# Designs tried in a protein design run: designed miniproteins, single chains, continued (4). Part 50

Each design is a single chain, and the fold is of that chain. pLDDT is the mean over its residues in the fold that is shown.

## One batch from the design tools (miniprotein)

Design m13717
Fold by ESMFold2-Fast:
Structure m13717 (fold): chain A 73 residues (1-73)
Amino acid sequence: SLVDVYINYILSKTNLTREEVEEAIDYLVKEFGVDRETAAAYLYLAVQIAPEAVETKEGLINVAKRVYEALKP
């Protein structure tokens, strides 16, 4: 699935566990009211845009929030 493509990319570029990435997806689904594929896409973009800021689950979520705000208008 496209979600698995995004998760595998995040796992390949970070030291995060699959559980941490899944928790970040679940957080964005609840916080933004988006589906899992959209949430995973924002996390994927976060890793591409700010690789140094995504070393933690909290960092990954914070960058994804900024990406969401930039693309939402």
Scores: mean pLDDT 86

Design m13718
Fold by ESMFold2-Fast:
Structure m13718 (fold): chain A 95 residues (1-95)
Amino acid sequence: MSQEELLEKAREHIEKAWEALNRGDIDAALEHLEKALDYLEQVTEPSEEVRELLLELDLQLGVLQIVNAVSPDPKVAERLAALEARLAALKERFL
C-alpha cells in the first residue's frame, strides 16, 4: 500500500471515529481508532499529514478518557491504554 493510501485510510477511520463518538457509540469509535493506528504504523516517512493525524488521534483519545471517567468500563479503559501506548510509540517515531 502506498504512503498516500495509508494516510487516506487512517483519515477515513479518524473521521468515522468522530461520527461514532457523536452518536455515543464508544465501541465503534475504538474500533475505528484501532484501524487508524493499524494504517499509521505502516507509514515509513514523516510528514505534516502524519503529525496532524497523530494530533487528531490524541484529541479523540482524550475525549474517550473523559467519557470513560464519567461512566467507567474496564474493557474500554484497557483498549484506551493500548491505543495510548501505540500512539506514544508513533509520536516517538514521527515527532
Scores: mean pLDDT 86

Design m13719
Fold by ESMFold2-Fast:
Structure m13719 (fold): chain A 99 residues (1-99)
Amino acid sequence: AERRERARRAVEGARHLTPEQMIGSAKAAIQRGEEDLAIAILAAGVLTHPEQARDIAKEVLSAAEKYGNEKVKKIAEEILNSPDPVATARRKLEEVLAA
């Protein structure tokens, strides 16, 4: 319930944030080792800004590489290289909420 509440808040908050602000929030979560939160923020950003989905994924991928977070790196790569980044992000968000 608490993980779902946090992810739901991230999706709701993303409606009021720019892609740059979403990227900054995901980067901060990566720096703190909050992998599930970083993935939820990345997914929420892609879902709320679908036209910038690949740009968001690319910036989060760069941050994950810099801070050595392999889980976030793999998920950002999957979204970036997906033929449907929004559908991939939705699936990854559901996986994080189920964990």
Scores: mean pLDDT 80

Design m13720
Fold by ESMFold2-Fast:
Parts: sequence; C-alpha cells; structure tokens
Structure m13720 (fold): chain A 57 residues (1-57)
Amino acid sequence: GPLTEASVEAAREAGRQLREGDTSSPAAAALAKAIEAGGGAVEGLQAVADTVHRGEA
C-alpha cells in the first residue's frame, strides 16, 4: 500500500529501536530483516509500511 504518515512515524520508531539493538516490535523486526536482506531505505520503509497496514506496528 502507499506510504502514510503512520508508516513514516513507525519507520522512525523502528529505526530508533534498531539503534538501541531492540527488535522486539514487529516494525523493528521487519526493518532489521530488510537490512539483513541487503535492502535499502525504500525496502526498509516498505517493510515497515506493510507491518503498519497489517495493524502490527
């Protein structure tokens, strides 16, 4: 789905959690998985956006 304000905010929160080594949230876990797969910023944002649209952020 399209990137929304909620998806962008969730991505900021996920990024902050990853800086602290915390992947316990679905959004942070999805972002970490995108980075592990060699994805860039767009792939990371899409992974978080999908999590938010599933109601899992």
Scores: mean pLDDT 69

Design m13721
Fold by ESMFold2-Fast:
Structure m13721 (fold): chain A 69 residues (1-69)
Amino acid sequence: GVEEAARRLIELLKKNGFTKEAEEVQAALDAGDRERLLEIARRIYEGTKHLPLFRPVREAAEELIRLLE
């Protein structure tokens, strides 16, 4: 579900040094703010879309977007 997908994205963001983005996703998840989660996930997706090194981050963001739409 959404919580599982968000937690997976948080772990991948932390692993790749995106600590601020991981904290933003966690804060939105803790607040139950689905609109904010979607905004953050879309920003992460767009920021990683053309970067093959961050494919796992992109795919996790894409899955979270799919669940929120």
Scores: mean pLDDT 87

Design m13722
Fold by ESMFold2-Fast:
Structure m13722 (fold): chain A 79 residues (1-79)
Amino acid sequence: KAVTIVEGAKKLAEQFASLGDYHAVRQVLLEAREAVASLDLPEEVKKKVVELLEKGAENAENPEEAIRYTEEARKAAEE
């Protein structure tokens, strides 16, 4: 479930970034953060994924960096 949420958020963030809609990039990543935070996951995995999505949202105006954090969140969610 966490991997699916993060993958969906990454895809949407890439689409909005390509349109220059950095507000939408931030919103998508913050919504993914809340969704992952509500899941029944090991606390260390949840914390790591949430922190990475939050960093992605903080970097929404730097799409390459925001997408990099989102990819790291996906990898953390797979573990």
Scores: mean pLDDT 82

Design m13723
Fold by ESMFold2-Fast:
Structure m13723 (fold): chain A 69 residues (1-69)
Amino acid sequence: MEAEAEALVEELKAEFERLAAAGRRLSDDEITAALNRLVAELEALGLPEERIKAYVTEVATHAARLQAA
């Protein structure tokens, strides 16, 4: 369960990094849509709300750092 959640988080973070490295900027709408999909997948895994919030915050923070760079 948590290992699957961590894999989803790492995969999305890596996708944002690949897009940033290619010189493409993600829109706020694209980031929001990706985060909403992550929430749905984490909820499907049965994670507690606090764990879902922690993972979503980690991915959102990572995306914000890439946008600021």
Scores: mean pLDDT 80

Design m13724
Fold by ESMFold2-Fast:
Structure m13724 (fold): chain A 69 residues (1-69)
Amino acid sequence: IDELIKELGLDPEKRALGIALEAAVNDIQGNEPGANMNRNLARVDLGLSEEEVKELYEKAKRLVKELLE
C-alpha cells in the first residue's frame, strides 16, 4: 500500500500531515480517543507498522511547524 501510494505520486508525508492535523484538533478539543483513532486509521489505511506510522506522524508535525513558522 505505501509503495503504491509513492508510485501514484501521493507523498506519504502529505497523508501523515492530514492525520497529524486531525489528531491535533482532537487533542485541542480534549478528544484523546479521537486522536488515537486517527493513528489507528493511518495504520490500517497505509498498511504500515505502528512504528512507521509514528515516524510519518512525527514528520508531518514537523512539516506543519515549519510551514506555520
Scores: mean pLDDT 58

Design m13725
Fold by ESMFold2-Fast:
Structure m13725 (fold): chain A 68 residues (1-68)
Amino acid sequence: SAVTERVKERELAELLELLKELQATHPPEELPDILRSLGASDLVIEIVEKNPHASAEEIVELLRKRIP
């Protein structure tokens, strides 16, 4: 539904801003553990861990492709 799609887009936008902040303040190897401590989903952690040099925008686009 359109509502479900908007909620997903909002959550991805919030994640994008979080990832930008974390990438500005922490090295890539620390991001999976920080995201885990913040309660991020296993899918988010997996994509970040497998793509340590991806930009926040690239990570969000990879997530978008895997979330129906």
Scores: mean pLDDT 81

Design m13726
Fold by ESMFold2-Fast:
Structure m13726 (fold): chain A 82 residues (1-82)
Amino acid sequence: MKKVIVEVETPSGEKIEIEIEEEEDGKLTVEVKATDEEHAKEIGKLAEGIAKKSKTAKEAAEELAEILKSLYPGAKVEIKEE
């Protein structure tokens, strides 16, 4: 089982954590945690869309990280692999 976490910290101090997990059936599942509920909802929709098109959690995380860097200029974006 492979798990990849995308962590985002905005210049305002908001923290967003996106967990992408490869299930035993090969399906990617996404969980989003954010201090702002509206941002969590919007990012959740983006992450779910990317996960449906991606073959691996790492591929989904890398694509999502690039999009988040564009949406939140100056944010710190990190990808952590298990």
Scores: mean pLDDT 79

Design m13727
Fold by ESMFold2-Fast:
Structure m13727 (fold): chain A 88 residues (1-88)
Amino acid sequence: MDPMDLLIAVMLELERMGELERAEAIREYFGIGEISEEERARALAALGAEAARAVALHPEEIAEAMATEKNPHVRLHMEMLLRAAALA
């Protein structure tokens, strides 16, 4: 999974929830430009809307999961999500 698809999924879910300032903070910090329809589809496929919402509302759950994760690629994705959540 591309870390950018994961970040885009969280950002899109924040926008859907009306959390526009948090979504914009993620966009600005990670340099996310205009999102194409194909990029939106990939992001939502990579991380479903329910999971993206859970991450946005409960970043502490990602921190706990990261502490027990052995796969370095998955840990990197989780670290990026925690950084994005800290900007909210």
Scores: mean pLDDT 64

Design m13728
Fold by ESMFold2-Fast:
Structure m13728 (fold): chain A 83 residues (1-83)
Amino acid sequence: LEEFRKEVEERIYQLALEMGVDEETARRAAKLAADYVESAVLGPMSPLGARMATESDLVNKLGLPLDVARRIAEEAARLAEEK
């Protein structure tokens, strides 16, 4: 699980950077997305619930634009479904 979490964090971090997010915010977004992916994989959250929570928190806590937050949330949800 820890190795999978690191893979998720790295992938989301790179995606955020490619979308023009600064390094500090991209790192925070990656950790936040990985936290929700872990919750979906372990079963306390539904995949849809985790995706919606990721999108909401990226916008409300990190100030990311909605289009960026949605793309990150969608990629994180895809990674969670593969486990």
Scores: mean pLDDT 80

Design m13729
Fold by ESMFold2-Fast:
Structure m13729 (fold): chain A 94 residues (1-94)
Amino acid sequence: MSQEEQFLQMLKGLIELLKSILEDYKAKNAPQEVIDAIEKAVKELEELLEKFERGEVSIDEVIKKLEEIAKELSKVDPGTAKIIEWYIKELKEV
């Protein structure tokens, strides 16, 4: 697997994991501010994935955007933010 293909698969995995967390939080009637924050993070990551697949953003730009998303999410859901931070750490090792 190429470095770029491995990075793409990890990014897709993160998006699917966040979607699963979002559905679990909705099922448990979590606070609306938390649901909104994760939904926004998922949408931003899906847009970032599309740009990466089109070659419009570099790996470094994706990592920087993930760090921004994690920072914003940490204000309302520190647990999910830590999951993103773990993925950032792994992505930097690719």
Scores: mean pLDDT 85

Design m13730
Fold by ESMFold2-Fast:
Structure m13730 (fold): chain A 78 residues (1-78)
Amino acid sequence: SEEEVAERLEEMGEELRPLLDQLEAALASLPFEKQQEALRQWQERFREIYEALLRGELSWEEARERIRATIEELLAQL
C-alpha cells in the first residue's frame, strides 16, 4: 500500500540519518572543491539506486543495503 511504502521510506531515512549526518560532517571538513565533487558523485549514486528501486529493478532490502554500504565505505575512506 501507499502507506506501507511511505513508512518504509521513513524507516530507511531514520536508520541512515546518523550515518548521513556523519557523512555531511566529514565532507564539510574537506576543501570546497573536493566537497562539491564528492557530493555530486554520491548524489548521482543515490539517484541511480532510487530510480532503479522505482523501476522495480531493486527490492527495498537491496536498495537499503547498497545505500548503507556506500555510506560506510565512504566514511571509512575519508
Scores: mean pLDDT 75

Design m13731
Fold by ESMFold2-Fast:
Structure m13731 (fold): chain A 70 residues (1-70)
Amino acid sequence: DDEEALRRAEERGQAKVEINKLASEAIDAYAAKDYKKAEELIEQIAKTAGMTPEQRAILKQSIEYTASLK
């Protein structure tokens, strides 16, 4: 039923908010040169979002690039 689909969509929405928060924290950790914490946060994002290894690599590069601008 549509109610079950809506509930799953809400859960995905909450996961997206959490992913955005984790990405911000990973960028901050990388900028602070806390590479271990940044890697742990990137891994957590990848698992939460169900990312492929290729998508995870792109995410890491994006975080590294954004952190380099700080």
Scores: mean pLDDT 77

Design m13732
Fold by ESMFold2-Fast:
Structure m13732 (fold): chain A 57 residues (1-57)
Amino acid sequence: VEIPDELLEKYAEKISKAKNLPEIFRIIMEAAEDLGKTVEEVGFEILQKITVYLAKK
């Protein structure tokens, strides 16, 4: 149904370690392929998780 939170958090961590935008985009594409979702769907969910994590740090 929805993207598993565990997977979203894993990809959010990978993105937080990315050096530049192309690396971030590549990670989102990998997540989209892995989950069978669109880049837009995965991108929004991951961005939300990253925002929460960064706000708490």
Scores: mean pLDDT 71

Design m13733
Fold by ESMFold2-Fast:
Structure m13733 (fold): chain A 61 residues (1-61)
Amino acid sequence: SDDERIRAMQERVAAALATLTDEARARALLRGVLESLHRFQQGEISIDELEAEVERLLAEA
């Protein structure tokens, strides 16, 4: 379900944030994830596009 996919993404983001020592990188990751989630909640992007954006942000962190 979409809720399970979102929970899996949130868990991966939380794990990444726990390992990041650079506060600026951590803030950039969190900001990007929150912006992407907001766009999904507004119906601007699909769940697949949200997952792709989160994967991109995690790779850049």
Scores: mean pLDDT 86

Design m13734
Fold by ESMFold2-Fast:
Structure m13734 (fold): chain A 74 residues (1-74)
Amino acid sequence: SSAAEEKLKELEERIAELERKIEELDKKIEEILKKNPVLDPKTKEELIELEIEKSLLAMERAIALLEKERILKE
């Protein structure tokens, strides 16, 4: 059905966007770690905040992947 195909396309686009954002956060975390060989408390707090943001995006990605799988089983 066209409605299921449209929803799959929407989910695939959302998954791709979330994966891109996660990759950007990974690169930012890696850059901070490379520039800061000794981690002060402020840098540690920033890294924790970035890891939390990454975890939330990963959860959103997992939900979208589950929705995609459910549509594909119908």
Scores: mean pLDDT 88

Design m13735
Fold by ESMFold2-Fast:
Structure m13735 (fold): chain A 84 residues (1-84)
Amino acid sequence: MMEEVIELGKEVAELAASIGDDKTKKLADDGIKMATEYGMVYMALMVVETGADRILEDPRATDEQKKKAEEIRRRARELLDELR
């Protein structure tokens, strides 16, 4: 998902460069920069936390899977707090 977003951003930047559209290239480059900087890391951690919460609420998940999800959620929250 994040790699796909970054790749699409790179494709837009390359296309803009080949056309000679410096304004669109700058917009895409700025978007890639935001995706590779703190903002995208934060979003990725939020997604990881949400995913872990969903596993914990899933009645099909085993006790072992739920324990792993709880550890992932804890780790994600610790990293989010460290970034604040």
Scores: mean pLDDT 64

Design m13736
Fold by ESMFold2-Fast:
Structure m13736 (fold): chain A 79 residues (1-79)
Amino acid sequence: MRVEIKIETDSEETFEATLLAIASLATAAGFKIESVDRKEGRIVLSGPVDEATARRLAEEMVKLAEKAGAKVVEVKVEP
């Protein structure tokens, strides 16, 4: 499964804090960071998990990003 989130932030510091929170959550859930596009605000994660686990991660990533002050623009969960 692949999980992709696109965020908008008002500062580089907010982006880095959001990325760190997402990376920590993803690693704990058994995902790897596949790519980070800082210019687009895009973070891609992948892992050998089922769709339900991937959707739960996506939900928690959205909550973490919003709590960090980021605006969530897009979330995708793909096989």
Scores: mean pLDDT 82

Design m13737
Fold by ESMFold2-Fast:
Structure m13737 (fold): chain A 70 residues (1-70)
Amino acid sequence: KEVVRNLLEGLLSLTTDPEKIAFLKELLKLPDEYWPKLLDFLLDPSFLPGGLDDLDPEEFLAKVEAYLAE
């Protein structure tokens, strides 16, 4: 829970695109019951095979947006 929130806040601090900033702020507003599903998605090895060190912020945001669109 807190790990995901800290990750999103970290991405927010690194992002200068207003649309991505707005999107990350919307993710931070999600009810607590959505966090386990989002956490499961972020911890999926197929999503981050190289771990957070290989994370591209733009690709990450695109994948999270696609996940929420479901």
Scores: mean pLDDT 61

Design m13738
Fold by ESMFold2-Fast:
Structure m13738 (fold): chain A 75 residues (1-75)
Amino acid sequence: AKLKVTTAIACGSCAANVTDAIQEMFGDQFQGAHISNVTGEGIVEFKEGTNLDEVKAKLLGFTFKQAHFTKVEVV
């Protein structure tokens, strides 16, 4: 399952910090992320059967240093 994400306040370490935080929060359910430090946009992948509504709520509620999610969409 894939989520399209947009982050506000992109910084030089933004993608790495966000990816590490997602991995720590979701562990084995997290498959990978690609987030642009230039645009703040990216894709986050989870295993089938992951509760995407819970994932969206958690991601929208998080701030990571100088970054936070402004939009999370199921694709």
Scores: mean pLDDT 72

Design m13739
Fold by ESMFold2-Fast:
Structure m13739 (fold): chain A 77 residues (1-77)
Amino acid sequence: SRAERILSQLRASEEARAALREYLATGRITLSEGNYETVLEFLVRAGELAAASAVARVLAERFPDLGDFARAAEQLA
């Protein structure tokens, strides 16, 4: 599938790959400091913009000092 192809092309840790595979199987995702960038990139590449916007908003709340996630969430909405 397109999602599996995108996942195979990402530079990702085993933790990030495991989280993304769980998301593909269950629709649920666990965000951590070790996987948030990879998760967000995957969702954008997969065209899941609503999910990407929701993730970016959560990241803006959890990591206010890291990146421009609030702006990314607004642009993806």
Scores: mean pLDDT 71

Design m13740
Fold by ESMFold2-Fast:
Structure m13740 (fold): chain A 80 residues (1-80)
Amino acid sequence: DEVAGAIAAHIADPRVANAVYTGVVLGRERAVALFRASGSLSEREIEAVARATEVALEHRDDPEAAAARVEAIFREAGLA
């Protein structure tokens, strides 16, 4: 996915980059279901991924701005 790859390339934290890449590629609902099934993320972390995915897609035409906003969401959640 070109959009997912472009946004992830601007995210410094590889954990955050991988989560957002998954969200953009699969879409919010499928990504949330995958992370819940894995059991590796808390509900707070899953909520951060859902919100970050929405913001990344809103700013898909500006990958650098999308990345900065995503990183802010994960910092607010205590995840970055």
Scores: mean pLDDT 78

Design m13741
Fold by ESMFold2-Fast:
Structure m13741 (fold): chain A 73 residues (1-73)
Amino acid sequence: GPPKIVLGYDEKKKGHIELEGLTPEQKEAVKEVLRELIEEDPDFYKKDSKEMAEALAERLRERGYEVEVKELK
């Protein structure tokens, strides 16, 4: 099946998410969700990386993607 999207975050960082398992179609879905979240909140990229990863994961799951949020150490 399609690879699972893994969103990695570092609790000490803001505005940084590591992405794994991205096909071209999944990259476009992530970009679209990110644009929507930034349009709703222009400071979205200044949030804690964990909050960004969780918000991205919820929207991607609503669109039918399998998504895991993982803390990077």
Scores: mean pLDDT 79

Design m13742
Fold by ESMFold2-Fast:
Structure m13742 (fold): chain A 82 residues (1-82)
Amino acid sequence: MEEELRQEVLDRLRKAIETVENAYKEAKKLSPEAAEKVGAFLRAVRHLYEQALRGSPETARDLAEQADAIAEKAKEIVEKVK
């Protein structure tokens, strides 16, 4: 149960990282300004993942929610400059 929930949270963080990485690749094709902003989000999401690996399941869940929000903002930035 606890292990399953932890794996789910880490999978959410990995998916958020993948989303931001894809947004960063698209941003680099569209706008240097967008690429800089999304690049900062990519660094932030990777940092949240490292913290989640060392934290409690509760902390990891909160970090995953933050990562999901960052991924959505990254997609929004790319959509606005497309």
Scores: mean pLDDT 82

Design m13743
Fold by ESMFold2-Fast:
Structure m13743 (fold): chain A 83 residues (1-83)
Amino acid sequence: MELLSKEETEDGTVYLYADGTAEFIPNEKLSAIIKKAYEDPETREMAELAGAVFGSALVRETGAPRVVVKAAEGFEFVFENRL
């Protein structure tokens, strides 16, 4: 895959690829929050809802049809916009 752009944000780094994929690598603080929320059964449903909202925002911000969030070791989320 050819990298088109790399954008550093307050919450992490966004990579845009020529195939229309965007990868978001959250900063250490956000990665820890996501990991903790998904590991706890009581917060997992709320984390999934928050993740859907966040993923939709990333799709809108990047314009990419597919966004991959690499939050923590073993945690990778894929958000696709049904256009």
Scores: mean pLDDT 69

Design m13744
Fold by ESMFold2-Fast:
Structure m13744 (fold): chain A 60 residues (1-60)
Amino acid sequence: GMEEQRRLREQELRRLQREIDRLVQELYDIARTQAPVSREQLVEMAQRLEQLSARRRELS
């Protein structure tokens, strides 16, 4: 029913937010510590953030 669909959406939004928070923290730590990462890794993380943010926006 509608209640099950709402619960699933809420669970997915929570999962997406956790993944976004994790990536943001990882990027923050890289910037703060000046850890050596490849440009390709940074682009990949940025693209993943954009994809997750777009999906979260679509669901909310």
Scores: mean pLDDT 82

Design m13745
Fold by ESMFold2-Fast:
Structure m13745 (fold): chain A 65 residues (1-65)
Amino acid sequence: ALKPGDTVKLTKVEAYSPETGKIYPVGTTFTVKEVKELPSGYVVLKSEETGETLLVGSSSLEKVP
């Protein structure tokens, strides 16, 4: 499970910010500030870098060691 302070990378599908409409490409990394896993297989993630809320498919996120 993801937790605040984790670094994650988009590996399969783009991430979308509903706040800004911005799409983040595969290969983008984020530091998790806040995270909520949804039963639909999506994750709502708040980025430390920008403070943006991102909607991401959970299968597209990999934790960077």
Scores: mean pLDDT 78

Design m13746
Fold by ESMFold2-Fast:
Structure m13746 (fold): chain A 88 residues (1-88)
Amino acid sequence: SHAERAREAAEEAERYAKESGTPGARAAARGARRAAEGAESGDPREALFGAGVAAVAAGMALASDKSEESRKAAEAALEAARAAEEAA
C-alpha cells in the first residue's frame, strides 16, 4: 500500500539520519515521518501536507549538506512524499 511505502521510506531516512548525525539527514527523516503519518491517517489533506513537508525537508538537506548520508536520507524523504501523494 502507499502507506506501507511511505513508512518504509521514513524508516530508511531515519536509519541514515541515525548513522550520519547530520542536521540535513535529521531534517529529511523528520519530513519523511510526517509524510508517512499523513499517508497512514486516511485524510487526503494530512497526506498532502506530509508530502509537502517531506519534499521541502529533502530539498533543504540537499542544498545545505553534501554528505552521502544526507543525500540518501533526502532520497528516502522524496519517496515518502511520493507515496503520501499517491495515498491522497
Scores: mean pLDDT 84

Design m13747
Fold by ESMFold2-Fast:
Structure m13747 (fold): chain A 114 residues (1-114)
Amino acid sequence: SELSKQQQKVRDYMIENGDDLSKKIHELLEKLKKGEYELSDEELESLLRFALALVTRAKGLDYETFEELLKKIEEKDKEVQIKILQEALEILKDVGYDEDLLELLKIALEKIES
């Protein structure tokens, strides 16, 4: 199937940033799989900011909307955090996913929903 321009931009972003992101993701996921580690608030916020960047690129959100959503993430608005993670997960499934990133975003979602 043909990718939209927004889906292609998300794919290009993942390719260009994949190596550094994949290493960080793999290290976090290995720690979490041992059952002796929980995502820190800083790591959770980093994942949420990444998810917001994906959603912004995929949907073509304007700067004002991006800033309002970023502020709500920083204010720990659970409804906004859940929505952004869910939307990022759907985008990654459509574009071509990193399995470790998908798993980390699912763990982040479960932590917020708890």
Scores: mean pLDDT 73

Design m13748
Fold by ESMFold2-Fast:
Structure m13748 (fold): chain A 74 residues (1-74)
Amino acid sequence: SDKALAEEALALQNKILALKRQAKTADAATAEKLNAERDALEKKLAEIEAQLSHEARLAVVSEQMRALADEVDA
């Protein structure tokens, strides 16, 4: 589902950021391995993002905004 793809994309983004932080403080050999893993995850993220249409992205955002509006109106 579009929601599952969006959640997977967020999880991949968080993991990519963690690998970038680890690489900055790692030795050269460890940093090379972390950068290779990051490259693989960035490719996976791009594939997932390509599957999300503009309409699907809007639907997820609209649902989140609706939930917030319902909470305020209640």
Scores: mean pLDDT 73

Design m13749
Fold by ESMFold2-Fast:
Structure m13749 (fold): chain A 86 residues (1-86)
Amino acid sequence: MLTEEEKKLQAERSQELAAARDDEERYRLLGIINALATYYVTIDGLKLEEAIKLAEEEVAAALAAGMTNEQLEAMLAEIDRELLAK
């Protein structure tokens, strides 16, 4: 059986890993917004300020609808793939 000291150490490690994971997901979300904004500037010819605002609104709406960061990244990859295929 685990000692009380080992249980405490395991709990502390789990908390540190959760915090590190939350930071990674936050940086991934910023990356998704920046990629989508770059797409709107490059393909649709939007001004950077307009593109960032639209990207933030669309990402927020998608997350509110239950989409994950992984699904958002997959959608961006599919758009890039379609552009490269022609």
Scores: mean pLDDT 71

Design m13750
Fold by ESMFold2-Fast:
Structure m13750 (fold): chain A 64 residues (1-64)
Amino acid sequence: SSIVQQVQDLINQGQQYSLQGDYEKSRDLFDQAYDLAQTSPDAQSLFDRQVQQLLPQFSQHQSS
């Protein structure tokens, strides 16, 4: 399977947990997506784009 697809799946799961208020699980999933994305330039580009789009959701939480 594509590394890009695996990173997208992890991002989708992380976003789902974030919407449910489970920010710790969301962070764990995004961390896994980030680590996997570092193994492929295409996956890294996907991760960077997705994080930019999700930034407004996380800005409601004060950045610690």
Scores: mean pLDDT 76

Design m13751
Fold by ESMFold2-Fast:
Structure m13751 (fold): chain A 77 residues (1-77)
Amino acid sequence: MATDPAAFAKDGSGTLTKEEFRAFLREALGVQLSDEEIDRLFAKLDVNGDGTIDLGTARALARHLRERPASELVLEE
């Protein structure tokens, strides 16, 4: 079933913390990444350096990964 990253944002914050983002990637998207790989991905997406990811950014990533199985996560610019 399609899942919205908003379901992982606690208490309607409109953003995902690093812990919520890890849960979203592992549980919703089935991504088999280490904590270090997730931290690197989070840092790339956290352009504001505030320690959170906007839900719009999380949805864009989810759509990108949905079209590609998470067996080889390569984010190219």
Scores: mean pLDDT 67

Design m13752
Fold by ESMFold2-Fast:
Structure m13752 (fold): chain A 65 residues (1-65)
Amino acid sequence: GAAARAALLAELNADPRFQQLAEALFGTPDLAALPEGQQRALLRFVAQHDHDPALRALAARALEA
């Protein structure tokens, strides 16, 4: 559900790498401030491109939530 997605976004927002990605893609480092469509786009990017299979799985799961 939305709670699972919100929890993952909060965790990603604590990581400066993902803050930098959000700023580069959307003009803000605050992932929680992004509209749902942009949050989903960032999660899709992580699911497609992260080298860590566990993070890819978490991002994919959050997209289904």
Scores: mean pLDDT 73

Design m13753
Fold by ESMFold2-Fast:
Structure m13753 (fold): chain A 55 residues (1-55)
Amino acid sequence: SLEELRARLEELGVRMQQVIRDLQAGKITPAQAQAELDRLFAEMRRVLEEILAAE
């Protein structure tokens, strides 16, 4: 449903913020942060495409 897709976008946003916090805290390397952000952005793009298709 559209509501489930919106909730997924919010979850992805929270995960992206966590990656940035972990990078700033020195818990992960810039290379690890880049790889995780690339994955999250790809997932976000797919969700947005599904939302647009459902509209």
Scores: mean pLDDT 83

